Designed miniproteins, single chains, continued (5). Designs and how they scored, part 34

Each design is a single chain, and the fold is of that chain. pLDDT is the mean over its residues in the fold that is shown.

## One batch from the design tools (miniprotein)

Design m17229
Fold by ESMFold2-Fast:
Structure m17229 (fold): chain A 82 residues (1-82)
Amino acid sequence: SIMDQIQQLSDQFTNVVSNARQAIDNGDIDSARQYIQQGQQIIQQLIQLNRQSTGFDRDVAQGIIDNGQSQIQIIQDRVNRS
């Protein structure tokens, strides 16, 4: 289902963000940049699924997209300050 795909992408995004933060904490800025790029690709996949979503599923997907974009921005800012 669309919701199962949204949940799978959300879980993948959480793992990628965790890996990005760990890379930054270890001073591995190159790996952090690669994880940021992977996170951005997952957000794009969520946006495509959201276009096919309606009602509750769309509201859930939009919330994940908005939160994910905010998380990527915070992590990108940390990388740029390193």
Scores: mean pLDDT 88

Design m17230
Fold by ESMFold2-Fast:
Structure m17230 (fold): chain A 90 residues (1-90)
Amino acid sequence: SKLAENILRLAEEATSPDPFERDVALALLQIMMAVALKTAERKRKEDLPEIEDVLNALKEASKHPDPEVARLAKEGAERLEKLTGIKAKE
C-alpha cells in the first residue's frame, strides 16, 4: 500500500536532525494517519487490505527509537484497531 509506504518513510524522516524537516514529516505523518482513519470509517470491505497494511506499518513505526514518532504511531494503530476490529500481527 502506498499509504503504508508513506507512513514508514515519514516516520523515518521525522527523526531528521533538521527541525524544519522533522516538523514537516511529523505533520505529514499525522495527515496520513488521519487519511487511514477516515478510510476505515467508511466501513468498505475493499479498503480492508490497505487498512491492514497501514496498521502493520504503524505497529512497526511504534518501535521507532524517537519517542514522539513511536507514541503517534502507537496511538494511530490503537485507534485503527478499535475502529475496524482488525489486530496487527505483532
Scores: mean pLDDT 80

Design m17231
Fold by ESMFold2-Fast:
Structure m17231 (fold): chain A 60 residues (1-60)
Amino acid sequence: SEIEEYTARLRENPEDAEALYNLGLAYYKQGQYVQAKNALHEALKIDPSFEKAREFLATL
């Protein structure tokens, strides 16, 4: 699943803001909104200028 794929990517590189954003999107697609929001917050901690993550988080 996408969640497993991005979780594995993050195990190799914990500072991958793009992987955290995609993990958030994958959680959202599964209706796991709390997990989606948490992943997006972590992406923004790594890259505060990550516009797509900020915009997506604002819709949750």
Scores: mean pLDDT 86

Design m17232
Fold by ESMFold2-Fast:
Parts: structure tokens; sequence; C-alpha cells
Structure m17232 (fold): chain A 59 residues (1-59)
């Protein structure tokens, strides 16, 4: 679940609220959990020296 969110964030640097909802449905977790995991992935990306961060666009 976290690894799937991390890979999704890596491939989709700009995430809409709708994409967050769709990912939550696909993984069977809440939108709140998806947001937390995306933030965690971004922290891990920074720690790994990557500049690819997933940005959540608010609607």
Amino acid sequence: KYEEVKEFAKKNPTLTREQVRELAEKLGISEEEVVRLIKKANEDFLKEGKTDFANIVEE
C-alpha cells in the first residue's frame, strides 16, 4: 500500500483531489490516508536526494 502510493506519487508529480480520491478507492484506504502516505513519500524522496515531489492541487 505505501509502496504503491510512493510509486504513484513518483509518476504523478501533480495530483488533483479527484486523483487522490480515485487512488484511495483503488487501494481500499481513505483519502486522508492517501494524503498522509503521499507526504511520507515526498519526505522519503527528499531524503533519497530526489527532486520529484507530488503536489496535491486543492479544489
Scores: mean pLDDT 72

Design m17233
Fold by ESMFold2-Fast:
Structure m17233 (fold): chain A 64 residues (1-64)
Amino acid sequence: EEELKLVEEAMDELGVNEKTKQRIIEAVKAGKTLDELIEEARARGDVDFVNTLEKIKELVEKKK
């Protein structure tokens, strides 16, 4: 619950769009880590999404 709130706050600060926010929230609620999402995005060649996820991870780490 606390980790999900930090992720949501980071997405708001980065200006992540609603569809992308919901996708990340659903994945985190399902037990996926940000690292797993980054790995999956890299595997499909989604560079923009990888960059977004890495920035979210950095902000979450700073807020802890």
Scores: mean pLDDT 79

Design m17234
Fold by ESMFold2-Fast:
Structure m17234 (fold): chain A 69 residues (1-69)
Amino acid sequence: ELEKARAVVDIALEEGRLVARGEISEEEALERYREALARYLGVDEDTDIAAVEERIVALLRPAAEAAAA
C-alpha cells in the first residue's frame, strides 16, 4: 500500500516537472494522475479524489517526519 502511494506521488512529481518545463499541459498531467490513481490504488470515478489524496498524505507523513528529523 505505501509503495503504491509512493508510485502515485512519483508520477505526480514527474508530471508536475513536465508541466513546469512546458512539455505537457496541466490538463494532460491531471489525466495521467487520474490514471495512476486508478491503476495503483484501484479507485474509480465515483471515488472522492480528495479523500484518496488525504490517505496518500497520511501514509507518507511518517516517512516525511522521519526525513525531517
Scores: mean pLDDT 66

Design m17235
Fold by ESMFold2-Fast:
Order: structure tokens, then C-alpha cells, then sequence
Structure m17235 (fold): chain A 65 residues (1-65)
């Protein structure tokens, strides 16, 4: 689960970085953490990031659909 979640979130971060949105993923204390700089994002762009992260978590089996 955690390895698959990390891999999927890393792909999400890379896609947002290609769009100029600063995003990164880390593993700390056995937890997968996703960081995004929302300072210059619209509410719609923030929702897009949240939706992408949620989709990745569902696909990894970390949360129910």
C-alpha cells in the first residue's frame, strides 16, 4: 500500500510540476506526505490537486472510493 501510494503521488507531483505548480512527495516516520504550494493557486486549482491526490489514494487502496 504505502509504496504504491508513494509511486502514484510522485506521478501526481511530477504532472503538477510540469504545469508550474510546486508539488513534492516524501516518506517521513512511515507516512506518505504530499506537499503543494497553494500560495498562487485558485480555488479551482486547489480542488484539482485535492481530486488528483484522492484518486491516487483510492487507486493505491489507502482510502475507500
Amino acid sequence: MKEKLYELLKKVAEEFNKRGIKATVKIEDGKVLFFVDTSNLTDEEVQEVVDAVRKAAIEAGAIPP
Scores: mean pLDDT 79

Design m17236
Fold by ESMFold2-Fast:
Structure m17236 (fold): chain A 68 residues (1-68)
Amino acid sequence: SMEDIEEGERLALRAYLLAAEGRDEEALKLFQESAKLGGYEEVRGAAEGVRALGRDELAEKMLEIAEK
């Protein structure tokens, strides 16, 4: 639904900010929730952003979440 898409996008953005702050476990939890709501494309986009920050291991975990 539209509500799920909006919530998924919001969760992915918040998770990206947590990842930028080094709060990886909290970020991964929110990325998983975003993906469950159909936010897999937002999670994938955030993963490329995280990789650009030099956090390759976190980015790979996020891409795995987006693949499900």
Scores: mean pLDDT 80

Design m17237
Fold by ESMFold2-Fast:
Structure m17237 (fold): chain A 55 residues (1-55)
Amino acid sequence: SRKEIFIGLLKIAAEAERLVAERARERGTEEQLRLAEENEERAKEIEELIKELEE
């Protein structure tokens, strides 16, 4: 179904945001740390949306 496809895409997007944040934290500059926080916030929003869609 469309719903299953979109949930799958959202899961990939959340994982990608998490991966980018991890890499940014490894680099450890103030700029990268702020970007990591933004990516982590987006991942949380996507994860919340996934939970809502799976209900």
Scores: mean pLDDT 87

Design m17238
Fold by ESMFold2-Fast:
Structure m17238 (fold): chain A 72 residues (1-72)
Amino acid sequence: AEKLREEAKELVEQAQKAAKEGKNEEAVELYAKAAELELEAMVASGEISKEEYEKIKEEVIEAGKKYVEEKL
């Protein structure tokens, strides 16, 4: 679980760098991947169920996309 969260953190850092370089599409994709890893870690740790994961995954990806669009 911790390893998935660490990988997600690295992807967020890469997404922030891509956004600063004007690579908005790449930043959105990296944020989406990070969100998926965070949700997988939460399922593995028992914080959420797999059904909650599927529901939240779509919402988190959408929120991440909006965040990148607003920040730029």
Scores: mean pLDDT 73

Design m17239
Fold by ESMFold2-Fast:
Structure m17239 (fold): chain A 55 residues (1-55)
Amino acid sequence: EELYRLHLRDLGLTDEQVERFLEEIEKAKAEAGGDRDAFNAAVMRIVKRTLDEVA
């Protein structure tokens, strides 16, 4: 449970960026409706956007 926050902070994200990232992941999970391919595509998109913001 706490591992996600620790890993995101280790990537250089601020507390605000971590909370926003986690909210976006939860929304993507709900929208995917159990479709793992759709969820993985959404996660990759969110990760790329977040990394671009910290770079």
Scores: mean pLDDT 74

Design m17240
Fold by ESMFold2-Fast:
Structure m17240 (fold): chain A 58 residues (1-58)
Amino acid sequence: DEKEKKLKKLIEEYAKKLSEITGLNFEDALKGAEEAAKEMDSVEEAVKKLEGLLKEMS
């Protein structure tokens, strides 16, 4: 599923950015990114949320 692949990539990118900004190790940052995605009711909403967060961090 293309949407699920996109979500997984965004979770990894967000985790990497979060790790760089906060000094958290990548594994802990990845857990945080996964939890943020799980808060959304759908894959589409999770993708939109993570894209917005990444845009704010750039």
Scores: mean pLDDT 78

Design m17241
Fold by ESMFold2-Fast:
Parts: structure tokens; sequence; C-alpha cells
Structure m17241 (fold): chain A 65 residues (1-65)
């Protein structure tokens, strides 16, 4: 289901953020963006907000690297 796909993308984004390389941060940002898009289609505001937070953290980490 779309809900399971969103949850998986959010979990994978968090895992990549934790790994801490530049490539991991780039992948976390891509996964977070995909989660935001799917959450928007599903009208899931909570998942959209979680995805946006993860995207922001990945983007800030890339700027600091």
Amino acid sequence: SMREEIEKLLEEAEEYLAKGTRQDFEKARELALKAIVLASEANDLESQNRGAELFKRADEALAAA
C-alpha cells in the first residue's frame, strides 16, 4: 500500500542520515523527497511533515560537509 511505501521511505531516509557520509546524506534527501511526494498524494500531513524534517536535516548536513 501507499502507506507502507511512505513508511519504508521515511525509515530508509533516517538510516542513511545516521550513516553520515556525503553520499548517504544525498540518498537520505532523495528518499525524504519521495516520501513527501507520496504523502502529499495520500493527504497524509503527518508523513509529509516528517519527510520535510528529514529533507531539511539532510540538506543542512550536505551544506556542512
Scores: mean pLDDT 88

Design m17242
Fold by ESMFold2-Fast:
Structure m17242 (fold): chain A 115 residues (1-115)
Amino acid sequence: MEKKIEELKKELEETKDDYKKAEIYYELGKIYFEQGKYEEAIEYYKKALELFKKSKADDLKIAEVYYNLGKVYEKMGKYEEAAEYYLKAADIYEKLGNDEAAKYLRKRAEELLKK
């Protein structure tokens, strides 16, 4: 894991493209989440989100980042924030015609808000 983080941070320094930087930040967010470093995961996911929006990335990439932000906040016990991000991801999945994913995320958000 540490070697992968070093490789990604080096690639980030060498990359000038906003979309590619967003992909690297997104991968860093996933690695930090797997390590239980939730605050760092949120920071990297939010950086990825900003750059994906700036580079006009497709809606699917934006939905994936929102879904992972929801997962991190859920692991932290921040259920209101988790629900907000799951609902943002669900709205995009519904727009893309993925009604099953949208339905599951809306149900997950509803259950978290009951805690």
Scores: mean pLDDT 88

Design m17243
Fold by ESMFold2-Fast:
Order: C-alpha cells, then structure tokens, then sequence
Structure m17243 (fold): chain A 66 residues (1-66)
C-alpha cells in the first residue's frame, strides 16, 4: 500500500540522516538516535506499519554499528 511504501521511505530517510549524524558524533550515537526516531515515528502510524519501520531502523542501526 502507499502507506507501507511511505513508511519504507521514512525508514530510509532516517538511515540517511543517521549516516550524516555519524560523521558529526559517532556511528553508535547515530544508530541509537535513528532507532529512537523510528519508535517516535511509529507512534503516529498503524501498529503493523510502525513495527516495520522500527525493525528496518534496527537493522540499519546494526549495520551502521558494524
């Protein structure tokens, strides 16, 4: 659905923001903030869509911290 596609785009935007933030702080700090932002964003989305956004952010966070 369009909402699920938008959720994916939002998760990707969070990843891009985290990569920029990592340059100014650290990969660990940026990864933690990305997951926090995803959880906050998920509060305004349908539960299943929000859970997907959080899971994608957690996956991106793991890769950023590796």
Amino acid sequence: SALEEEARRLAEELRRKAEELAAATSPQTAADLMVWEARELAKSLPAEVGERVVREAERHARELKA
Scores: mean pLDDT 81

Design m17244
Fold by ESMFold2-Fast:
Structure m17244 (fold): chain A 63 residues (1-63)
Amino acid sequence: PSPAETLQRVGTHELTRAVQEGASEEELERAKEGLREGLIAEGMSPEQAERLANEALERALKA
């Protein structure tokens, strides 16, 4: 997988763990922002990175 795909998968897993461990809304938002920035650094557009980071958090909250 690409570095961006790996980062998105790992980021989604980390967000899911944070939710399960009772992280605050502020902590979850910070983690989501970190994932977004990481995806941009790996070559994603800001719009795509924002969308994927939001989707990762939404999946984590529903897990």
Scores: mean pLDDT 81

Design m17245
Fold by ESMFold2-Fast:
Structure m17245 (fold): chain A 87 residues (1-87)
Amino acid sequence: SEWEKRIKELEKVLKEALKRKVEEMRAKGAPQAFIDSYERVMEQQMEEQVERLRELAKSDQDQALALMRQILTAYNVDQETIDKILG
């Protein structure tokens, strides 16, 4: 239950970060087809990372927290938001 809340918040924050990245790409003149392709790839990667995170949370909660921090950092999520999600 606690891990499901953390994972949902992670997904929400990553989706918001992806939206910002898409806006940056559009502002720089990236073609819509390229943006659409990028979104699909990033959504697939998010799903794979979430599955890995759920597996780790069952066996090693410390490693799961470390992975969650790594994912959020890789998406340039701010430290305050990371700390709120991880508790």
Scores: mean pLDDT 84

Design m17246
Fold by ESMFold2-Fast:
Structure m17246 (fold): chain A 60 residues (1-60)
Amino acid sequence: SMEERRELLLELAGKVMEYINALLKARYSTDPAEKARYQAEADRLFAEAVELEKKLQSLM
């Protein structure tokens, strides 16, 4: 449905924003452990965004 597609698009947009935020935190952190943690978070968020994109494509 159009509503389901819209909700998935908003969820994907939110996930992309969280991903960018995690990347920025990884980039600007000075603590190596903090950098690794935020990079791992970014990688997880990217994988989740890819799965949401696949769901969106299945609705086309």
Scores: mean pLDDT 87

Design m17247
Fold by ESMFold2-Fast:
Structure m17247 (fold): chain A 69 residues (1-69)
Amino acid sequence: SSEEMRERAERLFEEGQRALEEGDYEKAAEYYEELLSLGESPTVQRNLGEAYRGLGEYEKAEEYFRRAE
């Protein structure tokens, strides 16, 4: 159901935030990419940009930061 999908999205966001805060940028990017596949979100695009910046993937980071504008 849409409610089950919302709960999944919330879990993915929480896991992504935790990974980002812990400096696990690879895991953060994985969680945020999966979350974006469920729906567009400027907040998630911005956070994915931060994850790619942490990985040193600056071109990808800039792409997601621009999409978040």
Scores: mean pLDDT 86

Design m17248
Fold by ESMFold2-Fast:
Structure m17248 (fold): chain A 55 residues (1-55)
Amino acid sequence: SELEERARELLRRFLEARTGEEMHRAAQELSKVIAEAPPEVRERLEREADEALRA
């Protein structure tokens, strides 16, 4: 879905960010997109983001 693709693109931008400002902007947008997702999609995207941040 478009929402899932947008969330994954924002997660990729967050992980590839070269400055704290870019990272912060991507994180804020990602959080907003995840919050707007249906519960089942939100849980999956939150797990994907959490796993990526732990790596």
Scores: mean pLDDT 79

Design m17249
Fold by ESMFold2-Fast:
Structure m17249 (fold): chain A 79 residues (1-79)
Amino acid sequence: SAEEEAAVAAVREIAEEADRLIAEGREKNSPELFEKAAELAEEGARRAAALGTPAGAAIAEAFRAQAELARKQAEAARK
């Protein structure tokens, strides 16, 4: 359905933006950018899980791992 296609597109867009924020956070050594990336990855995980598919579950797990790594990067950048 168009709604399902839109949901998948939204998840993909969130993944791209989270990756961009992590890259920018590394370049600028910015804990705030890593925290934004973590929040966005957590949003991506919720949306991917809501797809109710095995692929969505795997994507949600990847987003949660990304959020954890981003938070660790934020902590490191604060020191």
Scores: mean pLDDT 87

Design m17250
Fold by ESMFold2-Fast:
Structure m17250 (fold): chain A 96 residues (1-96)
Amino acid sequence: SSEFLKVIKARATYFFLSNPEITEDPEVLTERLMELVENQDQLAEEMNVSQSTVSYTLRGKGSAKTKAKLAKLLVKKLNLNEDLAEKLTDLLTKES
């Protein structure tokens, strides 16, 4: 599988464009998501892991558990409703 960061960006962008319940601009949501990903030190602190673990996971080399934890944290920070948050988290962690 390719770099997890590329998977997150592609699948999240598709999700934002494909779900009419999302009232925010898809481009703004995608930009916000990418800004969250760039703040690796903050993600590491909130996940209680090293920054190296976050970087390694974004490169697709982390465990499924760490990828799921990272995806859940990113989705939580987007402030979507619970149903949309669950669907997006599942999409970001699904093997295809």
Scores: mean pLDDT 82

Design m17251
Fold by ESMFold2-Fast:
Structure m17251 (fold): chain A 77 residues (1-77)
Amino acid sequence: SIEELVEETRKKAEELVKKAKEDPSKANQYIDELERIATRAIIELGEAGDTEGMQKVAEISREAVKEIKKALEEAKS
């Protein structure tokens, strides 16, 4: 279901954040993977007319990218 797509995206984002905290040197690779996942989900939700789902996925992606970037910045300090 469309609701399942939002939840799957959330779980994948959480996994990528965890991986970035464990290996900040790969943060850019995890951001690229997250953006690919989120973009695909937004396209599918858009095709289904689920504007709220699109907004949720965009928010999940932005929050996860912020956490991944924070992990990278902390590793540089």
Scores: mean pLDDT 85

Design m17252
Fold by ESMFold2-Fast:
Structure m17252 (fold): chain A 68 residues (1-68)
Amino acid sequence: EKLKEEMEKALQRVIDAGRRTLAGEPAEPITPEELAKALVYVREKQNAEVPDELITPEEKKIREELKK
């Protein structure tokens, strides 16, 4: 599924940025959209239910695409 592939790539980018920061290397900033994709991927994997109030607009859009 295309959206899940994008979310997985976003998670990998977040992890890579974290590793670079820990190694003292320069890392590109993570965009809110990429962070939202990574977060949705993790929550879907854990099958976690969260209140709508805690869901960002970017995350909500990604969840809506997943339901299609």
Scores: mean pLDDT 72

Design m17253
Fold by ESMFold2-Fast:
Structure m17253 (fold): chain A 76 residues (1-76)
Amino acid sequence: STETLLKLLGIVVETMKRYGSPEAAKQVQEQYEKAKEDPSKAKEQLLKAASIAHNTLSDAEIDALHARLEAAYAEL
């Protein structure tokens, strides 16, 4: 659902703000804002945000992101 995609995208935003560079965090935040403006693009924006995270975060930070996403998904 769109609500699920926005929740997952929000987790990527929080992770990037904590561990990512300021520029990467800003890019992911922009994807989140675009997904909120056009929810039909939420999946595309989530995939773009995930790509930025995987390209900029360390392996340990990616593992932390995956654990948080899995926990959120399990609550659905």
Scores: mean pLDDT 82

Design m17254
Fold by ESMFold2-Fast:
Parts: sequence; C-alpha cells; structure tokens
Structure m17254 (fold): chain A 58 residues (1-58)
Amino acid sequence: GPAAEAAAREALAAGLAAGQPAAGRTVQWHSLRLAEEGRDELGAEAGRRGAAQLRKQA
C-alpha cells in the first residue's frame, strides 16, 4: 500500500546514500512484504526504521 511504498523508497534512497544499495533493497523487500500481508502501516514502520539505521551507518 501507499505508506509502505513511500517508506520503501525512503529505504532505497538511504541505502544509496550510505553506499549500501543492497541493504536498502532488503529493507524495501521487507517493507513491501508486510504490506502484501495487509500490514501497510507495519511495512511503513519497518521501512522507516531500516532507513534510519542505514543513515546512521553512512
């Protein structure tokens, strides 16, 4: 859903900025998988948390 998709894009951007594009894609996958289970808000939370972690590692 839209919230998880927005968070997934944020995670991809954070991964690229951190020099870890594969890690960003992993967060995107987890976020969207939760949305596929009908858990869009949880997917969004997972994506944002992953993006924040990637930013700290940059």
Scores: mean pLDDT 81

Design m17255
Fold by ESMFold2-Fast:
Parts: C-alpha cells; structure tokens; sequence
Structure m17255 (fold): chain A 70 residues (1-70)
C-alpha cells in the first residue's frame, strides 16, 4: 500500500539519521576523553547537533505512529 511504502521510506530516513548519530557520538567520546579550551567549542557544537538529530528522529517516529494509527 501507499501507506506501507511511506512508512518504509520514513524508517530508511531514521536509519540514516541513526548512523549519523552513531558517528557523532564517537567524535563526542573522543573529545570528552581529552577536553580542553581549544576543543570545547567543537564539543559544545556536536552536543547541540546531537540534540537536533534526536529531535528529528523523534518527529519521524511520531509520523510513523500517526500513519500506523490511521
């Protein structure tokens, strides 16, 4: 169905964002191991990006839930 195809597309987009989040988490962990004034700006920027990615994933999951409830 068109609904099932849309759900599969949204799930694929979530998988892509989760992959980005995993790479971001690796970089955050590396910076956290040796945090300094020189890399603090990068660390904070990555934390903000992490929150944004989690929020986007949650929105896509909500869209899937709405489609499944219909």
Amino acid sequence: SATQARIQQLQAEIAQLQAELAELDKRIAELKENLSKENLTEYVGLQIRRIGLEYQIDLLREQIAQLQAS
Scores: mean pLDDT 89

Design m17256
Fold by ESMFold2-Fast:
Structure m17256 (fold): chain A 78 residues (1-78)
Amino acid sequence: MALVEEAQRLAEEAVRAAEAGDYERAAELLREAGRLGEAGLLALADATTDPELAAALREGAVLVRETMEKKAEEVLAK
């Protein structure tokens, strides 16, 4: 769970950076949060014996990474 917790912390830091007008920092923090969130969900998928849960976690990992990348691009466009 440590990777998912770290991803959440980085996402919170990204919000603070954006509020301060530091959009480049916010984008970098969002990308790092997406990377750690993906890794954390993949680790959970590898640890479970439930194939349906493993599939859902792997799909969630892709979605988290894609969503954070998109948000980073949107922040940089401001």
Scores: mean pLDDT 80

Design m17257
Fold by ESMFold2-Fast:
Structure m17257 (fold): chain A 61 residues (1-61)
Amino acid sequence: GAEKSAEAAVKAAEAGDATAAGTAGYDSRLLSGNEELGRKASQAAADGDAKAAAEYAVEGA
C-alpha cells in the first residue's frame, strides 16, 4: 500500500513531475497514518519542489 505510493512519488520526482510526486506522497503518508508528512508533501509539490515531496513520502520508511 504505502510503499508503492512512496515509490511512485520517487519516480515522479525523478521525472520532474511535482504534481504526481505530491499526490503519491500525500497518499503514501495518509495510508501510513502520518497526515502531517502527507500535508508537507502536498505543500512541497504546490511549491514546485518534486524532490522535497518525494522525500516527505519516504521519510521514516
Scores: mean pLDDT 75

Design m17259
Fold by ESMFold2-Fast:
Structure m17259 (fold): chain A 71 residues (1-71)
Amino acid sequence: EKNKKIFKTIVKAGEYYKKGDIEKAVELLREYGKEIGSESLENISEEEAKEIIESSYEVAKKELEKEKEEE
């Protein structure tokens, strides 16, 4: 369940980032950090958020596609 939530959050953040809304992308990652109690994610910088999105967006998107097939 939490794995699905992080993948959804990364995909949403990545879409905002692609549209040039980096502040919204960072906000989504910080909100998820608060939800799971991660101080690192709650206080994530813009640069760290970009790195996470760029390294994880394709993996997160693929994992969400698998979850839809299980429905």
Scores: mean pLDDT 76

Design m17260
Fold by ESMFold2-Fast:
Structure m17260 (fold): chain A 56 residues (1-56)
Amino acid sequence: ADELIRELAELLGTSEENARRWVELYREDPYLASGLLEREAGPEAARLLREAAEQL
């Protein structure tokens, strides 16, 4: 779980806290979170977000 958050943070160039906020958004609205992150950072980031959310 924490390892995926770290990988997401590194991929996005952000803090682990911001990566956890993306996971929270995905849990509240997976379509919105996936779409926003794919637009900002590409499909690999959206895939990693989904994996992180599923394990936490």
Scores: mean pLDDT 80

Design m17261
Fold by ESMFold2-Fast:
Order: sequence, then C-alpha cells, then structure tokens
Structure m17261 (fold): chain A 68 residues (1-68)
Amino acid sequence: DLEERAREAAREGLRRALEQGAADPVEMAAAMALQTLAELTGDRERTVREKGPWARRLGEELVAEYEA
C-alpha cells in the first residue's frame, strides 16, 4: 500500500520537524510523503502532479492529530 508507506514517512518527518522546532511541520510532512511516493513509484513528475494535493492534505491531517 503506497499511500500507507507515504503516511508512515510523513509521520516520521513530522515527528522530527516538531522535535527540532521546525517553522512549517505541515510542509515537512507533505514533502516526506511526496518524496517517499516518488521513490516507490520511480516517477517524481507524475507523483507530484497526481498526489501533490493529497500530500498537502495529509500534512494538515497529521498536524491536526497532534493538536487534538
């Protein structure tokens, strides 16, 4: 499940960003999800085009989970 692996990478990226006091944890989580999907699919351009909005929403979702 590619999206689940991307979600796991995003959670780890978010955790590290929060531990280091990063200014934009949503962007960090989204970037980690997209990077992981691009590596798994072998097509960065298509991944960014098709999954960019999904990854941004995922980042927002994960940050909201920490704020809950």
Scores: mean pLDDT 78

Design m17262
Fold by ESMFold2-Fast:
Structure m17262 (fold): chain A 80 residues (1-80)
Amino acid sequence: SLAEQLRELARRSTNPSAKRVLLEAADLVAQGRIEEALALLERQLANYVKSQEADPDNKAIADAIADLREALALVREALA
């Protein structure tokens, strides 16, 4: 299921903040609140992208962006 894929991605994530967001998105998906999960992931990705502009060499931010982009692709594919 999409929720299980998001939980697996959260388990593999090394960024604690991104892990929390992924688990929250998984819970929203499990509740059928897919549009809210999409909005959460898009907002958090935008915040991390802005943070990366201020600190471009920060690996933790880059890892969070990669994880959130993967999650967003999974959610969008499920809505297609």
Scores: mean pLDDT 88

Design m17263
Fold by ESMFold2-Fast:
Structure m17263 (fold): chain A 60 residues (1-60)
Amino acid sequence: GEKLEKAIELAKEYARKIAEYNELDVEKAVEQAVKEIESLPEEELEEYIEKLEKGLESMK
């Protein structure tokens, strides 16, 4: 659904930035983040999206 797609996109961006900052494997971090989002209940997606958006905003 639309929320899941948005959560995946935000999770990929967040994982990439965190991995780059910490000199971790970016590809592995992105893959793990996608799996984590796909395992979330649909009811938690909206709250998780808000947390990711706030995290990304703080990294500007």
Scores: mean pLDDT 80

Design m17265
Fold by ESMFold2-Fast:
Structure m17265 (fold): chain A 58 residues (1-58)
Amino acid sequence: EEELKKKLEELLKEAEEVRKKGLEMAEKGTGDLDEGQEISLKYAELMNEAELLKKKLE
């Protein structure tokens, strides 16, 4: 149970860093379209995995 909570925290932290990177790229206008799509897809994958872990912990 504690290991699942730790994994959830790590997934949420990674998702937040991916999101922050995407926001910084959008704000600076330095990322290309493919890079933006990859960041969005990675964020969605991490959040989906985190939601599945939340259901297991509840």
Scores: mean pLDDT 76

Design m17266
Fold by ESMFold2-Fast:
Structure m17266 (fold): chain A 106 residues (1-106)
Amino acid sequence: AAPAVTIENLEVEPKTAKVGEKITVRAQVRVAPGAAGTLLVSAILEDANGNPVASAQKEVPAADTVEVELEITATKAGDYTVRVLVHDPAAGTTAQSEPVEVKVEE
């Protein structure tokens, strides 16, 4: 089945960050005809146990291709993963990215 939204590209930089350093998450989202006029894009930082420790979200207008930039920060050193979710409220569907590993050091 063709989803209403698809995450086509995900970039997370830096992949090795320092405590308190901003981690920039850039996602490219493709939107099928009939999606909602506004999408909710979230970036979630999860610790090694899968617990969400930080998140950022942004509402973006739906277009054929949407580029979104979000920033998240870790307050403690450790091994983390970043995931992006794109929620389409008109369809009630959520697309999720593959996890991207990020190391945070002092």
Scores: mean pLDDT 81

Design m17267
Fold by ESMFold2-Fast:
Structure m17267 (fold): chain A 69 residues (1-69)
Amino acid sequence: SAAELEARARALLAEAERALAEGDFDTAQKHLDEAQRYAVLLAILGHEEAARALGRRLRELSAKLQAAQ
């Protein structure tokens, strides 16, 4: 379901944030890439609100990762 895809993406974003806080930039990037795939899938399936919310968080964490490197 879309709710399951969104929940999985949100869990990946939380794991990315934890990895970033720990200085594990490779793991953070991998989790962001996985979350991005779920956001794209949600957008393709027409779940615009969920995709937009995930996209905002992805941009926030990607910017933080770039600043930390």
Scores: mean pLDDT 88

